Designed miniproteins, single chains, continued (2). Designs and how they scored, part 85

Each design is a single chain, and the fold is of that chain. pLDDT is the mean over its residues in the fold that is shown.

## One batch from the design tools (miniprotein)

Design m6943
Fold by ESMFold2-Fast:
Structure m6943 (fold): chain A 99 residues (1-99)
Amino acid sequence: MDQLERQVRILEDQIDTLESELDDLESDTSMPLSEKIKRLQELLAQSSYVRDQVRSLLDRARKEGASPELLSRIESLLSRSDSLRSRVTSLLNKLKDEL
């Protein structure tokens, strides 16, 4: 496995972790509203950071002539990170409306 494929796997693992954390926050009914908002803001910052990493990796993969399969995997990660950010933003807006 080359360096580029290794970095893709690391980003896949990071996105999997963030998606799991969001699922936990969406299902949590015991956490105070203020704490939940704070954790969602932290998750939004982390998801934005990961998205920037995925985009940078995609740009580098294109420059280095990566395989269509690897490019497709990175593009899927970019789509997943955009979806994650959208979900976090939607939940934050919903919870802020409850304040």
Scores: mean pLDDT 85

Design m6944
Fold by ESMFold2-Fast:
Structure m6944 (fold): chain A 55 residues (1-55)
Amino acid sequence: EPPVPQGKVRDLRDPNKYVDIDPSSPLSIEEQTLGITPPEGKVYDPVTGEWVEEK
C-alpha cells in the first residue's frame, strides 16, 4: 500500500483513495471533504459506494 501523501487523508468511502486537504483554507477539513466525517445517522455502504442510513 503506498504511503499517504502529505496534505492528503484516506477517503472513508474507499480506503484505496486519498482526498486533498488544504490547511490554508478557511474551511474545516470536514467541510473540504465529506469523506472525513460521515453525516449524522449514516454509515458507508461498500456495496453501493454511498452513505446510507444506519439501521
Scores: mean pLDDT 57

Design m6945
Fold by ESMFold2-Fast:
Structure m6945 (fold): chain A 80 residues (1-80)
Amino acid sequence: SMEELKKKVEEEVEKIRDRLRAAAAQMTPGQRARALEYIDYLEEKAKELMKNITSKEQADEFVKQLREEAERFLAELRAA
């Protein structure tokens, strides 16, 4: 069902958020602030994209995209 798909997306987004928070806890104050701003961005983006999910395939692709984007963000943040 659509409700089950959205719940799965919410659970996966929560896992990504928890990973970002855990990484931020080990960073400098400036890096931590940027990570927290990114979490807010991620939550907003997830809410917007969930409105357009009509299939499991779209949900899986969306979660994959968010995860890859978050990992790229962390790598870039650590390199700064």
Scores: mean pLDDT 82

Design m6946
Fold by ESMFold2-Fast:
Structure m6946 (fold): chain A 82 residues (1-82)
Amino acid sequence: MEEVRERVRRLIREARELIEQAEEYIKKGDIDKAIEKAQEAIRLAQHARFDHFINDLPRDLGEEIQEVERRINEVLTKANKA
């Protein structure tokens, strides 16, 4: 159980880093690279969500995953407007 929680925390951290990279690419006008990083973040967020669901992990981790998912949607919205 603890190993799965640590994996989910790692996935959340890595997804946040990818979101920051995507935001930087949007600022530079490299929309294709921003979408690529956002898609990678989606993959990590989906893995975290699956682990959370299957292992009945604490609500706090679910809230962190939800925030990551929200930030990914914001990045994709900004990319679509650029």
Scores: mean pLDDT 84

Design m6947
Fold by ESMFold2-Fast:
Structure m6947 (fold): chain A 72 residues (1-72)
Amino acid sequence: SRRVRQTQRRIQDIRRTDPYSYNQRMSDLIDNNGVDSVYRWMADMIGSSVSTVRQAMRVMRQQVYQQIQSQQ
């Protein structure tokens, strides 16, 4: 949906701006609190719902698969 795509773009912008800090926070959250804590962190940061963030991250995973297939 449109909201999921907008959320995906915001997540990508955050990641591209500072990949190191992004990856560090992701690792810390997953290791200490599990993967759902990442969705809450992102939802709070971008002003979205946890369900929308989860869906956006799922779409991002699908896009990575498609990109790999297209570049082979």
Scores: mean pLDDT 76

Design m6948
Fold by ESMFold2-Fast:
Structure m6948 (fold): chain A 62 residues (1-62)
Amino acid sequence: DSLNDFLKELQKYLDETGAEAISRKEVDDDTLEVTIKLPDGSILTLTFNAKTKELKEERVEA
């Protein structure tokens, strides 16, 4: 399932960057939103659509 593949890649990203996942929300059956806190204190929101396999990123500074 592409959602499980995304979560696996997300964990790799967290391990490589030192970031941590602070929240997870299912927007709909195909769309997962994950909020990540980066080491510099910035918040990164990743929105993954399992149907299209698109990943959107939005960064908000503290």
Scores: mean pLDDT 79

Design m6949
Fold by ESMFold2-Fast:
Structure m6949 (fold): chain A 89 residues (1-89)
Amino acid sequence: MEKYKPPEEIMELLKKVGLEKETYTVGEIIEGVLKYLIKEKLFEGPEKAGYVDLSGTILGKIAGVKRASVGELIKKILELLEKEGELVE
């Protein structure tokens, strides 16, 4: 399974959810992002189900948006890993 050394901003986010490794699989990074969304209560209410408010968060800085669907956020994280992450396995 492919492992990445994530960009510094993603590593900082993962530390906020109790993950302190040097390398992660894509699945572990996605799980860390979802755990952060739950911990910080960033999910929008029922009328905007599936959207997250990223304003003023480290995820908003990483993704470059103030609001996104969970799917679009995951897509942006994967694109960042391909461009800026270091593939180690």
Scores: mean pLDDT 77

Design m6950
Fold by ESMFold2-Fast:
Structure m6950 (fold): chain A 97 residues (1-97)
Amino acid sequence: SPEEAEKKILKIASKYKLSDFRDVFLAPVTESAEEWKKKVEEIIKEINEKYGTNLTLQDFLGLINFVKNLFPDDPALAYKVTYEFLKKIKEDLDKEV
């Protein structure tokens, strides 16, 4: 059910820390903040379509703003980290059949 899928997403999300994305922070950002934001919106759409959830960009504003506050001169990094986090959530959901 959508409610069970949302509970699984929250459980998966709670397992990840910023240190799990150290490689993302160390890699050069080659695309704009708007391009990474579009990638975030696209993966949210993919998760919603596959699992019947209703995730929005707003659900990730806490993470986005936290990264923006740490790296104010790199707005693209906040969306890139959010994308990689969502990618991990999607991969973990896909493994649960």
Scores: mean pLDDT 80

Design m6951
Fold by ESMFold2-Fast:
Structure m6951 (fold): chain A 112 residues (1-112)
Amino acid sequence: VPKLTLEELTPFELIKLLGTLYGYKQVLEKRKDELSDKQKQLLDIAGQVLEKAKEKAPLIFKAAKRVADSSLPEIEKMPLDEIVKETVDAILKAGHLLELDDIVEKVKQLQK
């Protein structure tokens, strides 16, 4: 899959991606005591991606948070392993779009 830039992604697709990541981060934070050490590191990485998104695209990030809030009840019903898997996928996609190559490599190392 070719690497997409922020300029090539539609605002709606970026809002959905960041909203999904924000929603998963919120649910994982609530369930932090159930997470392995590697999964806790993944949660910290998700937070770093969201902070960079907030810096680069604050209005898109604001819309993404609202989308996340509406999806939280559905995410809370998901198995923990599925939330973790989807969080990894969202971090990798958002990391590529935001050109956070160091964060992408950290996630790949955690997956080993």
Scores: mean pLDDT 77

Design m6952
Fold by ESMFold2-Fast:
Order: sequence, then C-alpha cells, then structure tokens
Structure m6952 (fold): chain A 66 residues (1-66)
Amino acid sequence: LSPELQKEIDEGVAAIAGAVVYTVLSKTVPEELAREAGDLVRELLLAGASLADAVAAAEAYVRAAL
C-alpha cells in the first residue's frame, strides 16, 4: 500500500472504532463522557496503540470519571 492509502485506512479504522465506542457508551453514560471516550480510542489507535489497549484505556477513563 502507498503511505497515503495506509494513512487513510488507519484514520478510517480509528474513526470507526471511536464512533462505535461513543455509540455504545452514549446509551449508559453522559454524552460528553461517551464522546471523550470515543475520541480517546481514536487518538490512541492513531498513536499506534492496539485496539485492546485503546478500549481498556477508554473503559478506565469512563470508570474514573463516574
């Protein structure tokens, strides 16, 4: 893959993962906290974290804020 195509794929995957986390959490936690958790997942994936680590960090973030 070209670097441009790889970047688009990475950004798309991170955006989808963040959106899924936001959508799931928005049903049970305050909207702002759900948005922050989704954004955290997206940012961590773009920084090279695994999906498991990104989700665990978002879960810890939500738990600490509640």
Scores: mean pLDDT 83

Design m6953
Fold by ESMFold2-Fast:
Structure m6953 (fold): chain A 94 residues (1-94)
Amino acid sequence: MTLEEVEELSRKGAEALEEGKEEKALEYLEKAAGEKFESLEEALIAAQARYYGLKYGLSKEEEKELAELIRKVKEGDEEAKEKLRELSEKIAKL
């Protein structure tokens, strides 16, 4: 899957969420992430990690670590929030 394909699917997912079409948002985000999820939140996290993985050339292991950090931030983990900020600053310098 190309960066452009993930970006387009993520955009369609975001638009569906704004319109309250949660099932359509889930379908688009699952396609962007390349796998199925039981929750919209998990699909969104995986799609975000996949986008950054393709954009910055991250390994599968780094992409998985990024997804876990995003998940912990959404759960209110302040340490994960700081680590995600540090990783984002490091990625932005690439």
Scores: mean pLDDT 76

Design m6954
Fold by ESMFold2-Fast:
Structure m6954 (fold): chain A 91 residues (1-91)
Amino acid sequence: EVEKKIKELIEKAKEALENGDLRTAARYLMEAVFLYFTNKVSEEIKKEIDELDRKLYEAATPEELDYMGQLTRELSERLHKLYKEKKLVGK
């Protein structure tokens, strides 16, 4: 089910990008990346995420690149928090 959700997020991100809404596309991409790092998924999903990320960075204005950088930092913090919580709970 996670791979299906990631594919749906990638599709929504592509649609947003086609409509010129790069900020919305970037948010969908970050959610897909979060799910990728927190779950075991196929190599094909990784390739789709990487390709979408590259397209967003190619299309982005300097202001949009700053926004994407902020989202990347937020993603990193979410992943670090999850890792620490998992370590403290002793799963």
Scores: mean pLDDT 80

Design m6955
Fold by ESMFold2-Fast:
Structure m6955 (fold): chain A 80 residues (1-80)
Amino acid sequence: MELVEKFKKELRKLLKEFKEGKLSREEFGEKVRELILKFGEEVEKNISDPEELKKIAEEAFKELEKIEDEVLKLLEEEEA
């Protein structure tokens, strides 16, 4: 679970920078993609149990869906 907590923290940092206008939508997407790939590598390196991998993946993707929903709402609400 510590890998998931680190991943969530990094995702929220990127979301904050995006909300503050420090990252463009393209830059945000690229950084999120890089973070996902890095997270996958770390999980594969440290976790060999398939059931634990599944639980970690489910938790991480649930957080990603939450972040995606937050970004979509932000983009819709900024259309004044």
Scores: mean pLDDT 77

Design m6956
Fold by ESMFold2-Fast:
Structure m6956 (fold): chain A 72 residues (1-72)
Amino acid sequence: ELRIFETKDPVNGKEGLVESRSDEAPEWKEGSSDTFFYSEETIEKIEDEKKKIALYTAYALYKAAQSLSGLL
């Protein structure tokens, strides 16, 4: 199951999703092999159709939730 968390790269300030094998929020670090950062462009380049659809769905839900949360 795809576990996704909101994160921000402390160096470049990139916002997006991270896929983690842990239930704890991952600490994103650029160049880490343990945490995968997914921007919209990265998702588009995925050749696995099932994973691509799952990530697009997760990304859309994440963006929708962020838009709603911004009202608070």
Scores: mean pLDDT 57

Design m6957
Fold by ESMFold2-Fast:
Structure m6957 (fold): chain A 69 residues (1-69)
Amino acid sequence: DGEIAQLKAEAERLIAELSKINPTLAEKFRKDLEAAVAAGDAEALRALVRRIQTTLENLKKVEAAEKAV
């Protein structure tokens, strides 16, 4: 029960960061988050958090590289 709440909070934090870079993709992940929370699926939430983290890291690296050139 606490795990789902913690994963939801982490996903919401990551989605907020992602929305600063790509708001359309952030909205897609918000819908995925709503579905996973509604299902009570901690495994799906863990996978979603990992996917958002990877996406955010890749987008930030691309933005940093473009500004560095």
Scores: mean pLDDT 80

Design m6958
Fold by ESMFold2-Fast:
Structure m6958 (fold): chain A 87 residues (1-87)
Amino acid sequence: DTIDEIIKKAVERAKKKLDEMGIRDEEALEKAVELARKALEALKNKDLEELAKVGQEYFNLIINAPTPESAAVLAIFGQEFGRVVNS
């Protein structure tokens, strides 16, 4: 899969779960997608230091999430993204 195809699948899977829970935060999802794209580029380039940095930035987004809804979007997207990448 291309980076765009992986992101699209992860977004579709995450949105399905979030819709079932009645949760929506497009800003949180957009930030998650930006970091996921950076992670995929780092993996493509075998840049493990950049991958670790992106992981830390994603963790910081969760810790500093302004609402429980934002935190749920970040956590659910991260889980679905991980499942798509490991498929």
Scores: mean pLDDT 86

Design m6959
Fold by ESMFold2-Fast:
Structure m6959 (fold): chain A 90 residues (1-90)
Amino acid sequence: TQELIEKAKLYLVKGQSYLQQGDYKKAAEYFEKAAKYAREAGNLALEGVALLQLSVAYKKLGDYKKAEELFERARELFREAGQEDVFEAL
């Protein structure tokens, strides 16, 4: 639904704000919420963006294994969405 997409976008913006401030734990929490609402909305590309940003947050937290797992999940979502170019641009 449009409401779920708007929530996902709002949480992405909040997550990016915390990431820029160096609050990687809060960034991860908001990116996880963004991914959840994007998934519930069925928006594969938006879920991919959220998981890619979540991967960056976990890398900053030193959890490289989880970051790699999230990065690969994001890549697969972009492929399913037919938007591999979005992944290349990021």
Scores: mean pLDDT 85

Design m6960
Fold by ESMFold2-Fast:
Structure m6960 (fold): chain A 118 residues (1-118)
Amino acid sequence: MLEEAARLLTEALLALARQTLAALRAREPEASFEELAERAVELARESFPGLSEAAVYAVKAVIAEERGDEEKAREYREKALEAVRAAVERLAAAGRDISVLAEGARAALAETARAAAR
């Protein structure tokens, strides 16, 4: 089901965005939040060909959450889901196995949740 795949991928991208910002902060504790945020956006754009727009919106949603901007965080989460849905539909049209993407997203989400609990 394309909708379930889109939802799981969006959740995975948001979880990965949170983990990426945390990892960047741990690696460069002297860097400003603005510098870390810009770097996270660049990584998202480069790391997910075909999902780069969705990944960038996911990072922007997490950045807005960290800044306390709940309205922008909600807006960017919605845009991330829309971008993921469009990308999943495009990949399905190109003959990609969407079930494999959903399974991969579920695995990544489980790993990220486990890491966040430590």
Scores: mean pLDDT 76

Design m6961
Fold by ESMFold2-Fast:
Structure m6961 (fold): chain A 63 residues (1-63)
Amino acid sequence: MQTPEQILESAEKLIELAEKKDTEATRESVAETLESMIAYMEKQGYPEEYIQRMRELLAKVKA
């Protein structure tokens, strides 16, 4: 099981990839991956503070 810090690090790297590629397809793919990660964290009972941080990252990639 990954730590919440490892999941956040992975999400931030995916956002960096989306910013570097600067394509709608990459942004959509990253958003979908982050949504799956959030669903996983909710199911596993991760602390709400980390889930909220993930939602903030998702909002940033969708903007």
Scores: mean pLDDT 80

Design m6962
Fold by ESMFold2-Fast:
Structure m6962 (fold): chain A 90 residues (1-90)
Amino acid sequence: SEERRREGGELVGEGILEALEGAKEGDVEKAQEGSLKALEGYQLLIEAGVPEETLERIKEAMERAGEGIGEGDWEAARAGAEEARRLGLE
């Protein structure tokens, strides 16, 4: 449904941003919670029937964000979160 797609897109973006904040603060619990939210959001997008091509682009944005967090590139992490959310939303 459109509502589920919107929820999924917002949750992916929010999850990545929470993981980013947790990483910046050294808060392992917050980083883990954010990562789980992002994965839950992606699952909602799959269940909402988002096209495979769009899901691949969202996955790419999520991977870019994760790489940014791992490398301390907070700008790349934020850009990936914003792109994943945008692609998830209708």
Scores: mean pLDDT 85

Design m6963
Fold by ESMFold2-Fast:
Structure m6963 (fold): chain A 81 residues (1-81)
Amino acid sequence: LLPELERLARRAEALAAQLRAALAAGDVERALALLLELNALQVEVQRLADEAGTPEAAELARRIAALLDAVARELAAALEA
């Protein structure tokens, strides 16, 4: 399960980078689509981490949840500017 979680963590980081690039380009529609993908990925990561029941898996899930929260705040700030 940990290698699968690490794979999903790398995908989450890639999605966050793409979301930030979309925001920099002013592509709000793409940024929202990427946020939805990242949210779905976070739900799956949490499910797998709960199944694994290890501290390492729980930490990976927390990191991805924090990443989602960070990019969601960045998107909200961009929309308010």
Scores: mean pLDDT 84

Design m6964
Fold by ESMFold2-Fast:
Order: sequence, then structure tokens, then C-alpha cells
Structure m6964 (fold): chain A 80 residues (1-80)
Amino acid sequence: MDWTDPALAEALEKAADRAESIGDYFTAGNAYHLAGRAYLALGEKDKAAEWYTKASQAYRKSGDVEKAEHYEKLAEEAKA
């Protein structure tokens, strides 16, 4: 998997949106954090932070508080 491929980031965004639309917040969180990682690899720090924040929110809705807190921290680190 090439994290510097912008097509990967776009595919992960679409997968996350689909998962959110059906209420699968855990799968949405997984797709959002992978999108954040892809954007970080592309050097798009602000966009990486945005997707990590969405991952945190999705994990919190799924009940995975530990993952939610982890990706909230990664979102802040991506902005720094």
C-alpha cells in the first residue's frame, strides 16, 4: 500500500462516508484514520488533522474511547 498515492486517500474518504451513512462508526473510524495517515504522507498536515479528528469522533460514537483519544492526540500532533 502506497501512502503517498492521492487516489488511496480519496478511496478511503469514500469508504468512510459510506460507513457513516449506514451507521458503521467503527469502520468509518478505521477509514478516517487511514485517510489521515495518507494525507500526512502527502505532506498535507491540515487535512491529516481533519481526518484524524473525524476518526476520533467516529470511534467515540462506536464506543471505542481509547481509539478516540489516541486519534484526537494525533490530530493535534499533525497540526504542530
Scores: mean pLDDT 80

Design m6965
Fold by ESMFold2-Fast:
Structure m6965 (fold): chain A 81 residues (1-81)
Amino acid sequence: MSEIEKLLEELRELLDARAPAEEQLRRAEELFKAIKPYLSDEEVKGFENALRLAREYLERGDEETATLLVGLLAHEAEKIL
């Protein structure tokens, strides 16, 4: 299993277990760093925007929306990989 596949699987496990949104977001940030060299400039901007938005919602105490955004990011990463 590649590092990227392992990070994606770990992120999916955190989402399925409804782990704390902070931990989900941290894993999503690690996944983004790993896949970034394989992404187009447009895809990089998309992931950066999604991660920023998820963090903003988490900072406001909206863990549900932050988790939803992390889930959407995981789905988009899976389509690319």
Scores: mean pLDDT 84

Design m6966
Fold by ESMFold2-Fast:
Structure m6966 (fold): chain A 78 residues (1-78)
Amino acid sequence: SHMEERIARLQKEVDELKKLKEAIENDTLTPEQRKKAYELAGIPYKEELTDDEKKEILGVLNRKIGELQFEIQRLKRG
């Protein structure tokens, strides 16, 4: 169904954000993941993240993951 497709897309986005979070926490970011992390935080691309930038990006990722998980739960009930 259209709703199942929407839930699948949201779950995929959650999974991708969780992988980004794990890569930041473990200092295993690929160049592609680094670019995505900077885009999400609205920070200009750099080759290396400062500790403050990592903290800011982790905050953005945690908030977005929570929002998407809440939306998935809401869609499953409707």
Scores: mean pLDDT 81

Design m6967
Fold by ESMFold2-Fast:
Structure m6967 (fold): chain A 85 residues (1-85)
Amino acid sequence: MVTVTVTVTTEDGVELTVRLREATAPPSEAAARAERLVEEDPAAEVTLEVERETLEAFAEAQKAGAKTGEEIVEAAKPKMDELYK
């Protein structure tokens, strides 16, 4: 099982730590959760379960040097767009 930890920084400079786990979720719901990672209210640690392919895309983006949730989502976006048309 793959787990990815994502840090999202708000405009106020508050860091939100999100832990992503592999889950059996519909592709549309997994995409909505990934978008929400960037928009969620900060200052809380949350755990989100996402589809394996989404999680692998995030892990690859993080391995490539993406540090924030926005960077990870942006780097993974081409793969996610193919999955969640």
Scores: mean pLDDT 54

Design m6968
Fold by ESMFold2-Fast:
Structure m6968 (fold): chain A 65 residues (1-65)
Amino acid sequence: RDAMIEYLREQAKTSDEATQKVLERLIEALETFSDEKVRALAESLTFSPDPKLQAAARAVLEMLD
């Protein structure tokens, strides 16, 4: 979990503002919410047209399994 949060923070630093904001929400969800709520958010992001958000969402879902 901590390793995933660190990975997402590094990805946010090299992203545009819109992608960065979504990655920040995913980080906040990992820190604050239950696995069920994090999974729901990550699942919604797998349908994003942004390949960086899709990759991050899939990585989070794989970690939760």
Scores: mean pLDDT 77

Design m6969
Fold by ESMFold2-Fast:
Structure m6969 (fold): chain A 71 residues (1-71)
Amino acid sequence: DKLIELAKKGDLEAQAKLAVSRNPKVSFEKALKAFEIVKKLEESKASEEEVTEAIRAVVEEKYEEAEELLK
């Protein structure tokens, strides 16, 4: 559907909405922030370890720590 197509094109809001629809235990705000961080890491050419640590920080709602890892 339209939401899946937008998510595949890299729309972060669509990706977050799709994640919430598939797993209602995930909050929309948390999912949106997680996809934002992952997108920045992909653009920054970060190492696998840096990506893993940033994702862990986002899951724990430590958004400031995730942002630090993107510098």
Scores: mean pLDDT 65

Design m6970
Fold by ESMFold2-Fast:
Structure m6970 (fold): chain A 74 residues (1-74)
Amino acid sequence: MTLEEIEELALSKAPELEKFLNSKYGGEKVKEIAKKNAEQFKKAGKDLLAQAYEAFANGDFETAVRLLLQALLE
C-alpha cells in the first residue's frame, strides 16, 4: 500500500467513521476515549498511534485515520 493510497482511503472513510462513532457513543465520549488511548499509546512508545488518537480527540478524523493506517503498516 502506497502513501497516496493511505491518504485516499483516509479521506474517503474518515467522514463515515466520524458519523458512526458520534452516533453510537456521542462526541464527548469519543473524545474522552481517544484522549485516554493517546496517553496509553504514548507511554507504550507507539508514537503514530498516540498521534492518531490525539487527532481523534481534536475532531480531525482525516488525520487520525491516515496516521492509524500508517501505524498498522509499521
Scores: mean pLDDT 76

Design m6971
Fold by ESMFold2-Fast:
Structure m6971 (fold): chain A 140 residues (1-140)
Amino acid sequence: SVEEKILKIAKDIIDNDYSDEEFLKAQREIVKLAKEAGYTREQIDYLLIALEVAKFAARIAKRLKERGYPDDVIEEIKKLIYEFIEKVLQMVRDGKSREEIRKLLREFAKKIAEITGDPEVEKLLLYEIDSLELFLDNLR
């Protein structure tokens, strides 16, 4: 399914941090598959948000490692991100509202901040989420 392909790509992004070229290629492949499967533009936007969250997760994991956070904490954060991406994809499939998906993304940012004990991580995540929402609004 499109969702299984996105989860596989998201996992690979979180573990390896795609280059901008690799990321753009993955986005194009997902858009093509989703259109062929009959997804709406709004649904496709949320599938792309899931990939952007995965890319952001890879960068956060790298920063936490550079700051000396233990591998166990980094792996817990990666696992949480995988679970949130899966939940977003399920909500998109189930036709959940934009507001419900936005609420999930904010809860995600909050939980990561709680695990790190660093409120600056929450601020950074919320900034990225707001930037992604603004980007999507401008595409419509």
Scores: mean pLDDT 77

Design m6972
Fold by ESMFold2-Fast:
Structure m6972 (fold): chain A 89 residues (1-89)
Amino acid sequence: ERIEKAYKLFEESRKLTEEAKRLSDQGKFDEAAKYVEEATKLEVESLKLFGFSDETIKRVEEAGKEMAKLIRDGKSFEEAQKKANEIAL
């Protein structure tokens, strides 16, 4: 059902985000950024299934893109995530 699918997508997004942090902590910024991009796609699909507004979904997409960009630029995972959260608000 829609809700179960949404939770599974969200859980997979979370796992990809954890792997992105691990890769970023190892200095593998390009790989970490790709995991953030994939996690963002899964999170967006999950939010659509939960019925979130288009405005909220767009902010999450923009937050994920900025996070991936900051990680590629060599910013820490924590700094990139903090800035992404400011956009997603």
Scores: mean pLDDT 86

Design m6973
Fold by ESMFold2-Fast:
Parts: sequence; C-alpha cells; structure tokens
Structure m6973 (fold): chain A 78 residues (1-78)
Amino acid sequence: MELVEKVKEAAKNNDSVKLKETMDEILSLPKEEQRAIAEELAKSEDVNVLSVAFDLAKALGDEKLAEEAQKKIKELLE
C-alpha cells in the first residue's frame, strides 16, 4: 500500500507538509480504500502514524477503529 508507506516515511522524518499532502491523497480515494489504509495505519507502533489512522477513522465515521487507534496512542504515551 503505497500511501501507507508514504505516511510512515513522512512520520519518521517529521515532515508535516508531506503528511498533510498524503492525507489529502487518501481522502480523495473511495471510502473503502480510505478504510483499508486507516486499518493498516492503526497497526503501527508510531504515535504520528496512529494519529493519522485516528483522523481517517473519524472522517469515515468508523467509531471502533478511532477508539482502537486512540487507545493505542494512550498506551504508547504512558
């Protein structure tokens, strides 16, 4: 999944501009593809990647995925 790799690389480099551009690309995709990307990002152990997964899940109305991403963020920050 090319967009998943772009999010991970931008997060690793602290490239906020690239993260925003990649988010805009994801949001232009069909909802099914957006959800698949959000689910893959939610598997990450990186807080910045998980924050993207949370934002996508909220935009999609996927309450369960948003809660899972938020819980994982809290666990990583504690």
Scores: mean pLDDT 81

Design m6974
Fold by ESMFold2-Fast:
Structure m6974 (fold): chain A 84 residues (1-84)
Amino acid sequence: SSLERLIEEARELIREAKEMAKEVLALDPHNREGVVLDFAVLVLESELYFLEKNPNVTEEQVRALIRDIEALKERIKEVMERLK
């Protein structure tokens, strides 16, 4: 279903965000922004978990989460580029 595809997309985006946050912390382990962003990824991962457990989850809710993950990825990317 389209809902299942959106959930798979959100899972992949979370995986990418986690890898990017780890790269920031590999470049600077004490970077305060990097630590905050790593925690923010865990918060969005927990939101995805609760959406997956909700039998009444809507495509709109998953799309909203995808937008939040993409926004977080852009913030992580900005920090990463500043450290390189």
Scores: mean pLDDT 88

Design m6975
Fold by ESMFold2-Fast:
Structure m6975 (fold): chain A 78 residues (1-78)
Amino acid sequence: SDFLKRLLETDILNAIKKAGYAIDENGNKITNVKSVKLEGVEVKDGVIHLTDDSYAVITTEDGKVYKVKISELKKIYE
């Protein structure tokens, strides 16, 4: 559902803020992250499932926008 998607977006944003950075498609650090929006995700049986097209849209405080595969953000949770 949209609610579960928003919860995951909040969790990812909090993980990025705790780490101090996200990463772009080239492995470069993205700092000063303002928001995260998930695209290409499905909710089945109350669980969010990633597809081959799943990505995060990361917006910084200065208004830059990045598209990053969710699989590439995985290390920020660790």
Scores: mean pLDDT 77

Design m6976
Fold by ESMFold2-Fast:
Structure m6976 (fold): chain A 92 residues (1-92)
Amino acid sequence: SPMREIVLLEASATMTHILLFIVRKTKPPKEEARRMLRKARDRLAQLEAQLDALLAKHPPTTPLQQQQVAALRATLAENRELIEELEEELEE
């Protein structure tokens, strides 16, 4: 269901936003930050592949398809922001 996929993407974005808040406010231990960074990079690769596959198979012509693409792009942006914050925290 496209609506289910949108809800799951929004839930994923919310979780990423919470993690970003935690990183900014608590400054997790370097080992935990490295683990989070690896997971965030893996998630980014998965989301980019999902967006590419979605755009390759059908152009976003319906409002629902456009909403799905927009939700995926928003989730990608949140995940990139988390990666940047984690990389900054790990800089010496």
Scores: mean pLDDT 78

